# Designs tried in a protein design run: designed miniproteins, single chains, continued (3). Part 37

Each design is a single chain, and the fold is of that chain. pLDDT is the mean over its residues in the fold that is shown.

## One batch from the design tools (miniprotein)

Design m9255
Fold by ESMFold2-Fast:
Structure m9255 (fold): chain A 61 residues (1-61)
Amino acid sequence: SSEETLEELVKVGLEIARLMQTLSPEQQAEVQARVAEAEALKSIEEMLRKLKEVLDWMKSQ
């Protein structure tokens, strides 16, 4: 449902914000670029999927 998708979007956003503090300025710039790409998507579901990919990338750093 859209409500569940929005709840997940908030959770992923908060986790990204938390992990940003552990990254270098160059890695932070990469995350910002990837988040901007996700925010440009027309579908909330596609945006969530892309943000989860960003989070996975951050965890691999």
Scores: mean pLDDT 83

Design m9256
Fold by ESMFold2-Fast:
Structure m9256 (fold): chain A 59 residues (1-59)
Amino acid sequence: AAEELRAHPPRRYVAPDGTTVWELPSPELVREALRRAGKENEDVTLEELQAILDEMAAQ
């Protein structure tokens, strides 16, 4: 729904093969990204989330 899209906007990240892909952050995916960055208890900006997803893609 539109409210869900506002709460979990689509994000862009670079896949491990170098391809830029669009990501739709699910609660599980966002939690995993924040956990890997040690920020699971923090509000992050879209730019910060993008950086975390880029780091995950690099792994």
Scores: mean pLDDT 58

Design m9257
Fold by ESMFold2-Fast:
Structure m9257 (fold): chain A 72 residues (1-72)
Amino acid sequence: MDNRRKSILDKIAEEIKKIEQESPNDQAFREKLRQKYNLEDAPDEIIDIFKEFAKNGNYEEFVKKLDELIKS
């Protein structure tokens, strides 16, 4: 449901934003995201989706893009 999803995703977005603030550059940010969410072997597209979500907070786009990658 929308309300419960937004609450959880807002917490995730805040975590990602904090990682970005603590990261000196984009490469370090990507590496920290991979470690935090156990995405070490994930393609760059998944990391890009997480980065975009943190910046925009667009839950619909985030879920849609992840679903597209899972189905691919």
Scores: mean pLDDT 71

Design m9258
Fold by ESMFold2-Fast:
Structure m9258 (fold): chain A 104 residues (1-104)
Amino acid sequence: SEQIKTLEELEDILEQIGKAIVEENYDRAIELARQAKALIEERLSDEELRTRLVQLLDAVIESLEKAKEALERGDFRSYARLLARITVLLSEMYYLLELEKKKL
């Protein structure tokens, strides 16, 4: 299934985002999140799933940008809170992708 291949490619990008965050490479994490968003907008035919994943990725991008800024100014409390939020958002996307794969 071409749809399953798209979902697997998205999961690979999400894994790369997680690795970039661990390496504190926020610019790469943001770039990867934008690549995932473009892939979703181009290849996902399910409108509801597309809309939800785009909303989650926009929230990840915004949170990554804010986390980078918080770290640069030494605001470790905001930084930790933003990282926790990013983790929840990434987990939600993984769940949605796995759930969709089970339907195909």
Scores: mean pLDDT 89

Design m9259
Fold by ESMFold2-Fast:
Structure m9259 (fold): chain A 122 residues (1-122)
Amino acid sequence: MVTLTQSPASITVKEGGSATLTGKLSGGNPLDYLFLWEKRAPGSSTLELVGWLSGDGKFTSIAPEYQGRLTLSQDLANSTVYANISNAKVEDTGTYYFAAQSLLPSRSDVVFGQGTKLTVVA
């Protein structure tokens, strides 16, 4: 069974500061997955795409509102993906979910981590 873990559980930064969110894959080969970061804003029931990165780290896409402020990186040997948010904005506040979408033809499952709560204070 494939499992995703996230750290930290919560982080608070000042506006203009930086936060690093970590996601780790266990029980699977990272090359078989597309990794996504999704955000749920406070009081919202919807997830918005923040960015994604291929398992080999060669292909990536970042949502327009995070461009220039978000870096996605990978440590393939440890099956770990990092999202670094710089120049944090109050509107970045929310719960960030790490997800893995299977690229295998026999599987179409998406697995989610437990979430990291980011709070940005003015």
Scores: mean pLDDT 86

Design m9260
Fold by ESMFold2-Fast:
Structure m9260 (fold): chain A 72 residues (1-72)
Amino acid sequence: SDDEQMEKLYEEAVKEIEELIRETSDPDELREKIREVFQKTARRAVELGFSDQQVTDLLQRLGEERQKLLEK
């Protein structure tokens, strides 16, 4: 279902960001790599047929989670 595919994209992106935070010591490199995760996630969602609004909502959720992970 669309909900299951969207949740999978979200969970995979969050996991990748968590791994980057653990593995990347340089703040500038971390920022660039996280940006690439956002771009890749948006592209995958578009390729799966999600609307612009659904992609925007996904990226907003991911941005909120990114802030929480970086504030620890």
Scores: mean pLDDT 86

Design m9261
Fold by ESMFold2-Fast:
Structure m9261 (fold): chain A 97 residues (1-97)
Amino acid sequence: SEEEVLNKLVRLNDELAAIAEEVGAQTDVLKAGDLVSLLAEWAYLQGLADPEDPSIFDLSDSRLGEILGVSRVDWRDVVGIINRLLAAGAIEEVEEV
């Protein structure tokens, strides 16, 4: 389910952790949904939001776009973003301790 995907604990690779730390992440292990919210905030602060639709971000020539392998993203597609990060090896699922 979407809720299950959002609540998964994920570990960030060093490149993604550096981006998340710029927007206040204090750990490299967090909930996947919380990660996507931090990445959306990062992209907004970088000025990457589409002025006509702030849910659409142009990631061209950004570190995040390179990690995701896409030039544009809709931050409302949270599950799609999580799946892209997993496929890219930018995050890995961790077991709850």
Scores: mean pLDDT 81

Design m9262
Fold by ESMFold2-Fast:
Structure m9262 (fold): chain A 97 residues (1-97)
Amino acid sequence: MEEKKKELKEFAEKFLEEQKPKMEEALKKFEKYLAENPDLSEEEKQELARKLIKEATPVLAEWAEKGVERTKTENVEDTEENELEALEEFKKLVEAA
């Protein structure tokens, strides 16, 4: 029912809020590295961003990587059922960490 989806969204939002300082620190490290290495390619910049996010927030990085993989392998619509399943998988990743 709607209560379970709301509870899972609230759980995800609370976790994201707790991770916000770590994400901000990773962003600052990224910006500093870009300033020191202005000649980086677009691909190198993307790889660095992923690495820094993974080091600062490994659970969020894993979730993002799985999301990208789904986009490549599954051309599925963002339906209510898919959103609920995604939220349940996110909770499992957080609990496993």
Scores: mean pLDDT 69

Design m9263
Fold by ESMFold2-Fast:
Structure m9263 (fold): chain A 104 residues (1-104)
Amino acid sequence: MNPAPRSLEERLAQLDAARAAARAGASVREVAELAGFRIFESETETWLIAPDGTGIPFSFFEELWAAVPTDDFFALLRALALDRSATAQQARDALEAALNAARS
């Protein structure tokens, strides 16, 4: 498990490393961990916890991964990392919008 980044620069470098691993054929789980998500297995489902504490279902992340092109997915994660005013809900809404756009 990678430690939480201390700075925005470390966060962006972490996302760049995850994107490189994704292009090299790493699994969605490995890419999520490299991107700074912690895997939390509850009694009912698996969750990904972002560095800001935002939880998303692992199944939702897998749907994003399957539907959104790799470069667009990481561009979205990078934009969310740069937006210091975004709430956890706004981040989730942006991810859901990207999934819907990729499927339309």
Scores: mean pLDDT 73

Design m9264
Fold by ESMFold2-Fast:
Structure m9264 (fold): chain A 99 residues (1-99)
Amino acid sequence: SLLERLRALRAELDALLAAETDPRLRALIRQARDLVDRAIALLEAGKISDEDLELVLRAAEIALEGIRYARETGDLLTAEIGLGMLQIAFGVVQLIARR
């Protein structure tokens, strides 16, 4: 289910946060985790469709890969872009949930 996939992403973000010592990367990981937590809350409340949630899931997967790349290379830009995409996707979903 989408909820199980989001919970798996959250667990991966929590593991990365526990292992990370760079404060810039820690801030990006915390922001991504918080957005995933908010998406899980909306899904559990039944306030958004699976189609809208798939958008957030795809953006979260991109953010996670960007964070992994940044950890391997020291290039934070990919992580920042991925987080930006997740922020936009979540913002759109929040607007839909309010209607």
Scores: mean pLDDT 84

Design m9265
Fold by ESMFold2-Fast:
Structure m9265 (fold): chain A 100 residues (1-100)
Amino acid sequence: SPLERARRLAVATVMLSEIYFQGKLVGKDKKKLEELEELIREIGKLWLQIMDNGTDEQQEKALELLEELVNKIVANPNMSIDEIIEMLKELGKKLKEILS
């Protein structure tokens, strides 16, 4: 339903923002922060593509993957920016697989 799509979009936006701000808190290298920002933008684009073209099941699977990442970051507040970047790269790969 349109309401369910809107709720999924809102939740994903909040979760991506939490990942971004955690990366900013632990990141000290300007180049790594720029890489983080680019990855968040690319994941946001993939998420919007799943919302536009994906089934409800594909949208829920994408949301679950994002929730797993947020939960890992929240459980590990000392996680380095390099670890966050690698986890975001893996998330991007998994989101692309949903679209295939």
Scores: mean pLDDT 83

Design m9266
Fold by ESMFold2-Fast:
Structure m9266 (fold): chain A 77 residues (1-77)
Amino acid sequence: SEALEEAAQVVEAALANAKASGDEKAAEYLEKALERVREGDLEGAIEELEKAVEAAKDNPATKAAAEEALKAVREAK
């Protein structure tokens, strides 16, 4: 669905942000979340995105991007 494609794009943007900032742990969870979104496992994606937000707690830009991705996936469900 179009909403799923938009959610995947937001997760990809958050992943790019985490990689650029060197937040390896947040990037790991965001990669798993992206895989889950592509599989249609939105519940699993939400769990991984919640972990990404927690991992990014000390990086405001990455945290904000991960929170935006979490919102997009929740709204696509």
Scores: mean pLDDT 85

Design m9267
Fold by ESMFold2-Fast:
Structure m9267 (fold): chain A 90 residues (1-90)
Amino acid sequence: SKLDEIAEKIHKVLEEVQKLLDAKDYEGLAEKVKEFAEWLEKEYGVSQELVDELLELVEKLLAGEISEEEFIERFLELVIKIYDEIKEKL
């Protein structure tokens, strides 16, 4: 199902994000989140507001405004909101 495809993609992105955080590869993290945001917008028409929040969250981490722990907590909250938005539209 489309929901299974979304869940699988989210799981894979979360795994890759964790690996990049563990490696302190913040440039790779920014690229991965941007690719994820573009995929969500293109394939599922996710609201620009949620896409912008994902990108802003990475910018705040890169600027040292938030911790890695705060980043992952907020990233998970946004991913849940995105999943719920897609689920409601299906």
Scores: mean pLDDT 84

Design m9268
Fold by ESMFold2-Fast:
Structure m9268 (fold): chain A 94 residues (1-94)
Amino acid sequence: MLVLSEETRRALAIAGAAVAVARDEFGASPEAVAAMQAAIQRLVAEKLAAGEDLTPEELIEVVFEELARHMGEEAAEKAVELAVRRAEAALAAG
């Protein structure tokens, strides 16, 4: 098993929450969700290849840019804020 840093665990929690929020709360199309997942996978692959930790900040940037392309900046900002809040709540709960 990969030993994940606290930063990488937080980033992955935000990634999962962002996919759920975009799909379930903002009605993102399957195409938009697939594009966002692909962008997240590219970032994760790049960090693994470089031997670097995935940070929450880098993930938030990638998610925001992809969501903004599909639903506009205002909706993307709200979706990211909700995703971060849900991820933090889930991590706090265990």
Scores: mean pLDDT 81

Design m9269
Fold by ESMFold2-Fast:
Structure m9269 (fold): chain A 96 residues (1-96)
Amino acid sequence: SSSRRAASLATGAAITAIGSAVLAELMARKLEAAGGSESTIEELRRLAEEAREVAKRVVEAGRSGDLDKAEEALREAHEVSQRVLEAAKRAEEEIA
């Protein structure tokens, strides 16, 4: 059923968004402990909060049973994940 497919896509998107939020927060804490750039730390903290908001929207899309909404939520989760990975790479370069 379309409802089951929407729920499955939303579950994957939620895992991606939550994982991105955790990664961003951990990298922000690691960079702060290393005495790194405040601008990079602030960017990572903003991305963590944005990823949490994406996760909330993803759960709502999954509950709607609307496949198009679930697919859009999955795209949002992938987009924030890529932004977090890029910011994390910058943080790692600063720590090294």
Scores: mean pLDDT 86

Design m9270
Fold by ESMFold2-Fast:
Structure m9270 (fold): chain A 89 residues (1-89)
Amino acid sequence: LSLDEEVVAALGLIALTVSILSAERQGKKDLAEKLRELRDRFVKAVEEGNLPQAAEILREAADLFEKEGDTESARLFRNVAEKIEEVAA
């Protein structure tokens, strides 16, 4: 990955990790488990250099937050996904 690609990938990983910790603190165990699964898939996509797949995984995270009524977190994940697609183009 280029430095720009590494930076946006790191932002996605930070967003997923912070979201997992927040879900755990709120007692949202089901959400935290789904986010851990998405984080594992995200790390694998980044390691394989598949940035389009990494962006799609972040959009899946955004959809989870929309279902939970957390529109701010959903917006954050969509913004990071867009940045990944921008640097991968």
Scores: mean pLDDT 86

Design m9271
Fold by ESMFold2-Fast:
Structure m9271 (fold): chain A 72 residues (1-72)
Amino acid sequence: MREELLEEARKRIDAADLSPQAKENALTAVEMAIREALEDPSLTPEQIRERVREAVDKALANAKSIDEAKKK
């Protein structure tokens, strides 16, 4: 599960139009989210996947905002 979730996240982040640094930052944030979700024994596999998906979406949105801010 961990490897599968990380692989899916990496593919989504790599496909995004982001700087290499922004991609690395997004991947780090998602790795933390995967760990936290897997450490929660109350979550079903479906809930873990949903939390990770939301974490990827949030990381991508934050990375895009950072790239826009760099124009300053």
Scores: mean pLDDT 77

Design m9272
Fold by ESMFold2-Fast:
Structure m9272 (fold): chain A 80 residues (1-80)
Amino acid sequence: DPLEEEARAIFDELDLDGDGVIDLTDPEERAKFKALAVELGLVSSASDEELQALLGRVDTDKDGVIDWAEFLAAYRAART
């Protein structure tokens, strides 16, 4: 699946500490996530409101941590 391969490369870039999740409570990972989400069309702007709307769909556990399954689901929704 080309979308899955693309999403995986992006996820690995956002996972700065290599722990297998994106921790949005980390300012560095959060900043990279916002910038890349705008560039990839996941959100139309780097606004906190649009990021929060995206996270409301992705972070089903509401723990501030985005795992691979949550990221892939959001990426597919934004790209299709």
Scores: mean pLDDT 69

Design m9273
Fold by ESMFold2-Fast:
Structure m9273 (fold): chain A 79 residues (1-79)
Amino acid sequence: MKPLSAEEIKERMLAIAKEGLDLLAAGKMTPEKEAQMLAELEKLVKELRAILSDKEVAEVMAEVQKEVAEYVAELLAKQ
């Protein structure tokens, strides 16, 4: 019943992104799973925009992008 905090939304976005990257790296991504994950990420971004200013949303998105880029670099280093 309580809405998610900005920190909880950020953590969920990161968890979904990392799961998607793991599935892609393992060759286990399906079109259905990709569509479901993208829909959930879009929902989380909308919830984030509902509770934060445009500047704060941009800051959170920049942090998410940095962590995703670091995780991609780790996955590529193992290939």
Scores: mean pLDDT 81

Design m9274
Fold by ESMFold2-Fast:
Structure m9274 (fold): chain A 98 residues (1-98)
Amino acid sequence: MEETKKIEEEVKKLIENKSRKELIEYLEELAKEDKEKALKMLELLYIYGAISEEEAKELVKKLGLDPELVLLRIKLLKDPNNPEVIERARAIEEELEK
């Protein structure tokens, strides 16, 4: 979608012009107005390495979403062959079978 391309361009400019702290503050404010856009930007910031896993989890919790599920999805997009992602996916599947 065209919206996705615009968000990717915005995220790249934010990374170039803002510190990590400023990026987090920006996402927290954006989440109050548009949770969907904030989540999409958070995914891209994590994929580009601009924010840490801990910072991503904290922001996802503030959005009212499950941080483990969202983080697993982000990690899969970044590295689908990551052993940690495969292990977590298996653990989630086992938990759902209970």
Scores: mean pLDDT 68

Design m9275
Fold by ESMFold2-Fast:
Structure m9275 (fold): chain A 65 residues (1-65)
Amino acid sequence: MIEDLKEVLEYIFENILSIKKPTEEEIEEFIEKARKQIKELLGESEENEKVLEEMRKKMLELLKE
């Protein structure tokens, strides 16, 4: 479900932040890896793509100076 996916991604992101502030490249790698795994396991879904894009924007916004 979209809510479950968002919650899992937020949890992983918070864990990453607790260890080290990610770079833009690391964020892009994380999102791309997640996108590939989601497509492989769940197939293509606009809802899942929106969740991934929302998480990407949220992570990038936190890096904003």
Scores: mean pLDDT 71

Design m9276
Fold by ESMFold2-Fast:
Order: structure tokens, then C-alpha cells, then sequence
Structure m9276 (fold): chain A 77 residues (1-77)
């Protein structure tokens, strides 16, 4: 799970850096499904909702996506 989350957050950062909003949304959904499958359902839904809102507002930067990933990895350790 930790390695899978790292991989998906790396892909999310890449999509955000490229300005590919559709790819970023797909990666956010994959992250949600990974967290939900690992038993972190409430966290998965909260994180997905926040990242989607930031993406829609144009405020999800590569730096912010990276920080969210780092914080989540500390929680699931």
C-alpha cells in the first residue's frame, strides 16, 4: 500500500505539472480507491474531495500535491 500510494502521488504530481486536469482527476480517484481498499475509507473520501476542489479551483499545485502525499504516507505508516 505505501509503495502504491507513493507511485500514484508521483503520477499525480506529474499530471498537475503538465496541466493535465483529466489525468490529475484520474490519479486522485486511484488514490481514493487505494486508501479505501486499505481500510482508510473516511480519509480516502475527505482527501479526494479536497484535492478535487483544489483542482477545480486551479489551486492544486505540484508542490501542494506532493505535500498531501507526504502527509498521507505518515498517516498510513
Amino acid sequence: IIEELKEEFEKLVEAVSAGDTDAARQEIEKIRELLKKAGYGPIAEAVQKKMEADLDAGTLTPEKAKKIGENLLKIVE
Scores: mean pLDDT 78

Design m9277
Fold by ESMFold2-Fast:
Structure m9277 (fold): chain A 75 residues (1-75)
Amino acid sequence: SEELKRLEEIKKRVENQIKLLQDQIAFYADIAAESTDPEIRAEAQANLATHQAMLADYQKKLEEIRKKIEEVKKE
């Protein structure tokens, strides 16, 4: 079905975004841990918190898309 195809494409985009956010989280976590500059550490920690919140939102979106895909597959 065209609806199933669209949902699968959206799912792939969300999964790709989750991977990018995970990579960014790792990057900022390393900077926050390794930087000796308090300003750089504070900025890295702020970015880490922001990306962790975004990751949680995208994971919620992924769950909703998975549920919709299962519903469409039952029809």
Scores: mean pLDDT 88

Design m9278
Fold by ESMFold2-Fast:
Structure m9278 (fold): chain A 65 residues (1-65)
Amino acid sequence: MEVVVRIEGELPEEEREYLQKLAQEASDLLKKGQLGQAGGFIGLMRRLGRYLEETYGARVEIEVV
């Protein structure tokens, strides 16, 4: 299982890098069976995605594959 983030629209590079890092860390936690910690990271990504949508008009989708 891996966490993938899809971004549509304009975002600062810092925000893109942060989301990508969080996705990678959440994926790593899922692979280690650390489901609770992975869920926490996914929750943070969802909140950041909503914030970025409101601030920049972007779309942030989080998929678990």
Scores: mean pLDDT 81

Design m9279
Fold by ESMFold2-Fast:
Structure m9279 (fold): chain A 76 residues (1-76)
Amino acid sequence: SMEEKAREYIEKAKKLIDDGKNFSEAVKYLKEAFKNAVTPELRREVLQLSLKLTEKILEARKKYDPNLSIEEIDKM
């Protein structure tokens, strides 16, 4: 089902975000999760993970360079 696909992508994105790795891939998983998020609760979970990912990207930019792309952060 679409709900099961959303949960799978959420889990994959969450693991990458929590590990602090492959943020570009995490963005792709969150986009796929949102496309399959047929309930308000699933959409809320995707948005909360997107916020957490954004905060980690902003932390890297503050520490190293405010102009770092996600792909450049992934190579660090």
Scores: mean pLDDT 88

Design m9280
Fold by ESMFold2-Fast:
Order: sequence, then C-alpha cells, then structure tokens
Structure m9280 (fold): chain A 94 residues (1-94)
Amino acid sequence: MKEKIEELKKKVLEKLDEILSKTDVSEESRENFIKDFGELLDLIEKYGMTPELKKAIEHLYQLLEKVAGPSNQSDIEEFKKLLDELLEEIKKSK
C-alpha cells in the first residue's frame, strides 16, 4: 500500500515535470512549482485532504492550465487522473 502511494506520487510529479517542460517557464520556476506541489502532496499524505489543501490543489490546476495552454489539455487531464488515483490511495490508507 505505501509502495503504491510512493509509485503514484512519483508518476504525478513526473507528469507535472513533463507538462512544465513543454511550456515557456524558466527552469527555476519549474523546479519551484514541482517542489511546492511535492510539499502539498506531503501535507495531504500526512494530514489528509482539508478544505484548505483542496483549494490549494484547485488553484494549482488553474495555474497549470494557464501556463500550459489549450495544446496541453490531454496531458493536464492525464495529470488530474493520476492525482485523483493518488488521492484515493491516500484516503484508503487512513
């Protein structure tokens, strides 16, 4: 179970990095975005989904869609699906 969460977390972060690599964001901005999102996932894994963390995820989705644009919608949808799978596994672990 923990191994599945770790695998899904890795896939989510790798997919986010892939999406950002297709954008005009700087390497520093990309690294900061991935770090911030990783920290958010750590908080969700530790404390569960709170209203504040849910709002933070929704805000990150909006920023990602704005940065990536319409040409990367399929990648964003795949990212959302992977994140949903991760969040369900975290929920099942509690």
Scores: mean pLDDT 77

Design m9281
Fold by ESMFold2-Fast:
Structure m9281 (fold): chain A 87 residues (1-87)
Amino acid sequence: SRAEALAAQLSEIALSDLPEEEQLAQIDALLPQLAAELAKLSEAERARLLLGLARAGAERAVREDPSLREHAEAVLAAWEARVAAVE
């Protein structure tokens, strides 16, 4: 689905060699699109996809660059809030 494709793009951005501010800017740009596509999924499918992405991306990014911890946590919180608002 488009939601899965957008989720894959977000994962690739989170795992990329881009500077943290650029990663977060690109993630923030994709979040509204992902939120709209997530609205088409069941609540369970949506929650699973979000939690999987959030956990994997945050764990990987923080492990590779500890300076990303604060920003990753902020982006994850904003992501969850945006998805909740679209529903």
Scores: mean pLDDT 72

Design m9282
Fold by ESMFold2-Fast:
Structure m9282 (fold): chain A 92 residues (1-92)
Amino acid sequence: SQADQLLNQAERSVRNAQRLVDSGRQNLTIDPRVSLNSVRGALSGADRAMDYARQARDLDPSLSPRTDQILSQAQQIRQDALDVLRQVQQLQ
């Protein structure tokens, strides 16, 4: 279904955003410019994941437990990405 496709896109976006925040942390002391690009990507990815999850839930409310988990994970990734962003800004 379209809802299942959106849920799969949301889960993939969360996984990719998590990898980008991890990359941002790893590059913080090596290359702050790479770190900045990674964390910006993580923020965009987290926002997309939340949008996909909300759309999936609106189409199929029975997906609420999975969409709520994705929303929680995406919000945490967003907070982690903002923390890395603040650290990058302090190094410049």
Scores: mean pLDDT 90

Design m9283
Fold by ESMFold2-Fast:
Structure m9283 (fold): chain A 62 residues (1-62)
Amino acid sequence: SARGEELGRAALERLVRERGLPATPEAIKAAIGSGEVAVLLGLEGERGVRAAADLAYRQLQS
C-alpha cells in the first residue's frame, strides 16, 4: 500500500513533467483513466491504478 502510493505519486509527477500535462484536474483524471500512470510504473491491476488515482485527487485538493 505505502509503496503503491509512493509509486503512484512519482508516476503522476513524472507524467506531468515529461508529457507536459497542464496539471489540471481534468488532464490528470484523463491520464489515470487511460492507464498511462499504471503503465509508466509497471503497475498492474486495480490496486495500482486506484492508488495513483487516490494520490492525484488528494494532490489536487491540497
Scores: mean pLDDT 58

Design m9284
Fold by ESMFold2-Fast:
Structure m9284 (fold): chain A 85 residues (1-85)
Amino acid sequence: DEAANKVLSEILTGSFVPSAEQLLELLDRLAAVASPDLREQLEALRAELEADPSRVADLFARAFHLATLDPRAMAVLMEFLRELA
């Protein structure tokens, strides 16, 4: 998906910074489809984001890595990125 890949590249390179609210929405959507182990890690990222919203770029990169480990989570991530495009 060209649009989703463009937004992903922009976030990972710092050309586009999603809001803390957008990342919270993504983490909640990923957690809904994730395995129990992956959900626990996503909930930890959510807590870190709530503690320090300025870390949104770093926490997004970590969420992206976790999403690559589960095809269902990756599908949700790509859908979210399309919505941002």
Scores: mean pLDDT 82

Design m9285
Fold by ESMFold2-Fast:
Structure m9285 (fold): chain A 65 residues (1-65)
Amino acid sequence: MSEEEKEEIIENLMALYGLSREEAEEIVRRKYEEKWSDEELKEWLMKEYGFSEEEANDIIDLLNS
């Protein structure tokens, strides 16, 4: 994934879900650099940030698009 594509995802996470830049960067890092599974990432998003299951699924879909 390019720097430009990562930045667009970070900006969308901040705008749509009220995440800080640091939080959005952590999500992108875990998905693309640490290669977390969608299930692991979904559980972490729900536990760490208090997202609903629907919101976590929407974030996963955004990361996979």
Scores: mean pLDDT 83

Design m9286
Fold by ESMFold2-Fast:
Structure m9286 (fold): chain A 75 residues (1-75)
Amino acid sequence: SLQQGQQLRQQGVQLDEQGDYRGASQHYRQAAQLLSSDPRQQEILDLTAEGMERLAAGDWEGARELGGRVEALRV
């Protein structure tokens, strides 16, 4: 549901703040699937999840690039 998708996104934010980038990525991807009725929000969440995966792998430059793409999608 929409509410479950938003809850998963919130949990992803908390995991990101704790430095659990792998856990954050998984929660953002699950949130994207539940929020798939909003293509823009789904794309933002998928890109955010990819950014988290890059942070977990130590690819800070790739994570920064994806962060820029996320910001460009926000109006």
Scores: mean pLDDT 84

Design m9287
Fold by ESMFold2-Fast:
Structure m9287 (fold): chain A 85 residues (1-85)
Amino acid sequence: SLKEAFEKGWNDKSLSLEEVLERLKEILENFDTTPNEEIAYVLGQYLGVLGHSKDALEPLVKLLNSEDGKEILKHLIENIIEESS
């Protein structure tokens, strides 16, 4: 499930912030063809490495479950990448 993918990503501390940002860039470049579970996992890693609460995952799960929400999430990822550059 998307929730499980987000939670697995959030618990995965194997990558640095820089490495997670590179994966988010790759997802953004291929957003329409990337599986939702992969988007969820990498966003989970991003929030986890920044030390965000697991509670931050719930609204993102909701966004990724709809077409309109997925576009909002794409914009959020674009902003994350822009601010990190």
Scores: mean pLDDT 84

Design m9288
Fold by ESMFold2-Fast:
Structure m9288 (fold): chain A 60 residues (1-60)
Amino acid sequence: SLEKAREAARAIAEEMGLTPEEIDRVSEVAVKTAQETNGDIGKAVEAAFEEARRLRERRA
């Protein structure tokens, strides 16, 4: 479950054109969210998307 959250978050961040450091950050947020929500992949993906958007806004 945690591995799936990490993989999904990494794919999202890569597709959004984030840097390796930003990809790692997004993956950390997804894994933490999955741990806090008893493995809810949907919430982990939402958290990853939100963090990725914040990082892109900071870069723009």
Scores: mean pLDDT 79

Design m9289
Fold by ESMFold2-Fast:
Structure m9289 (fold): chain A 69 residues (1-69)
Amino acid sequence: MEEALKAAADKTAELIRERGEVSGDELYQAAADGMRDAGATPEEVEAARSGTGWLGGQAIAEGVRKALE
C-alpha cells in the first residue's frame, strides 16, 4: 500500500509538472493509474480515482507536495 501511494503521488506530480494546469478529475485519474501500476487492489484504485475521504488521499497529497519541492 505505501509503495502504491508513493507511485500515485509521483505520477500525479509528473502530470502537474508537464501540464501546469490539470483538472481535479485528471489528478484523481493519474493517482488511480499510479496505484494500479504499483499493484494496488481494484478497490484501492477506485478509492483514489473517486477522491473519497480515504486516509490514503492525505498521503498522496503529501507525496505530491514533496515531489514538487
Scores: mean pLDDT 72

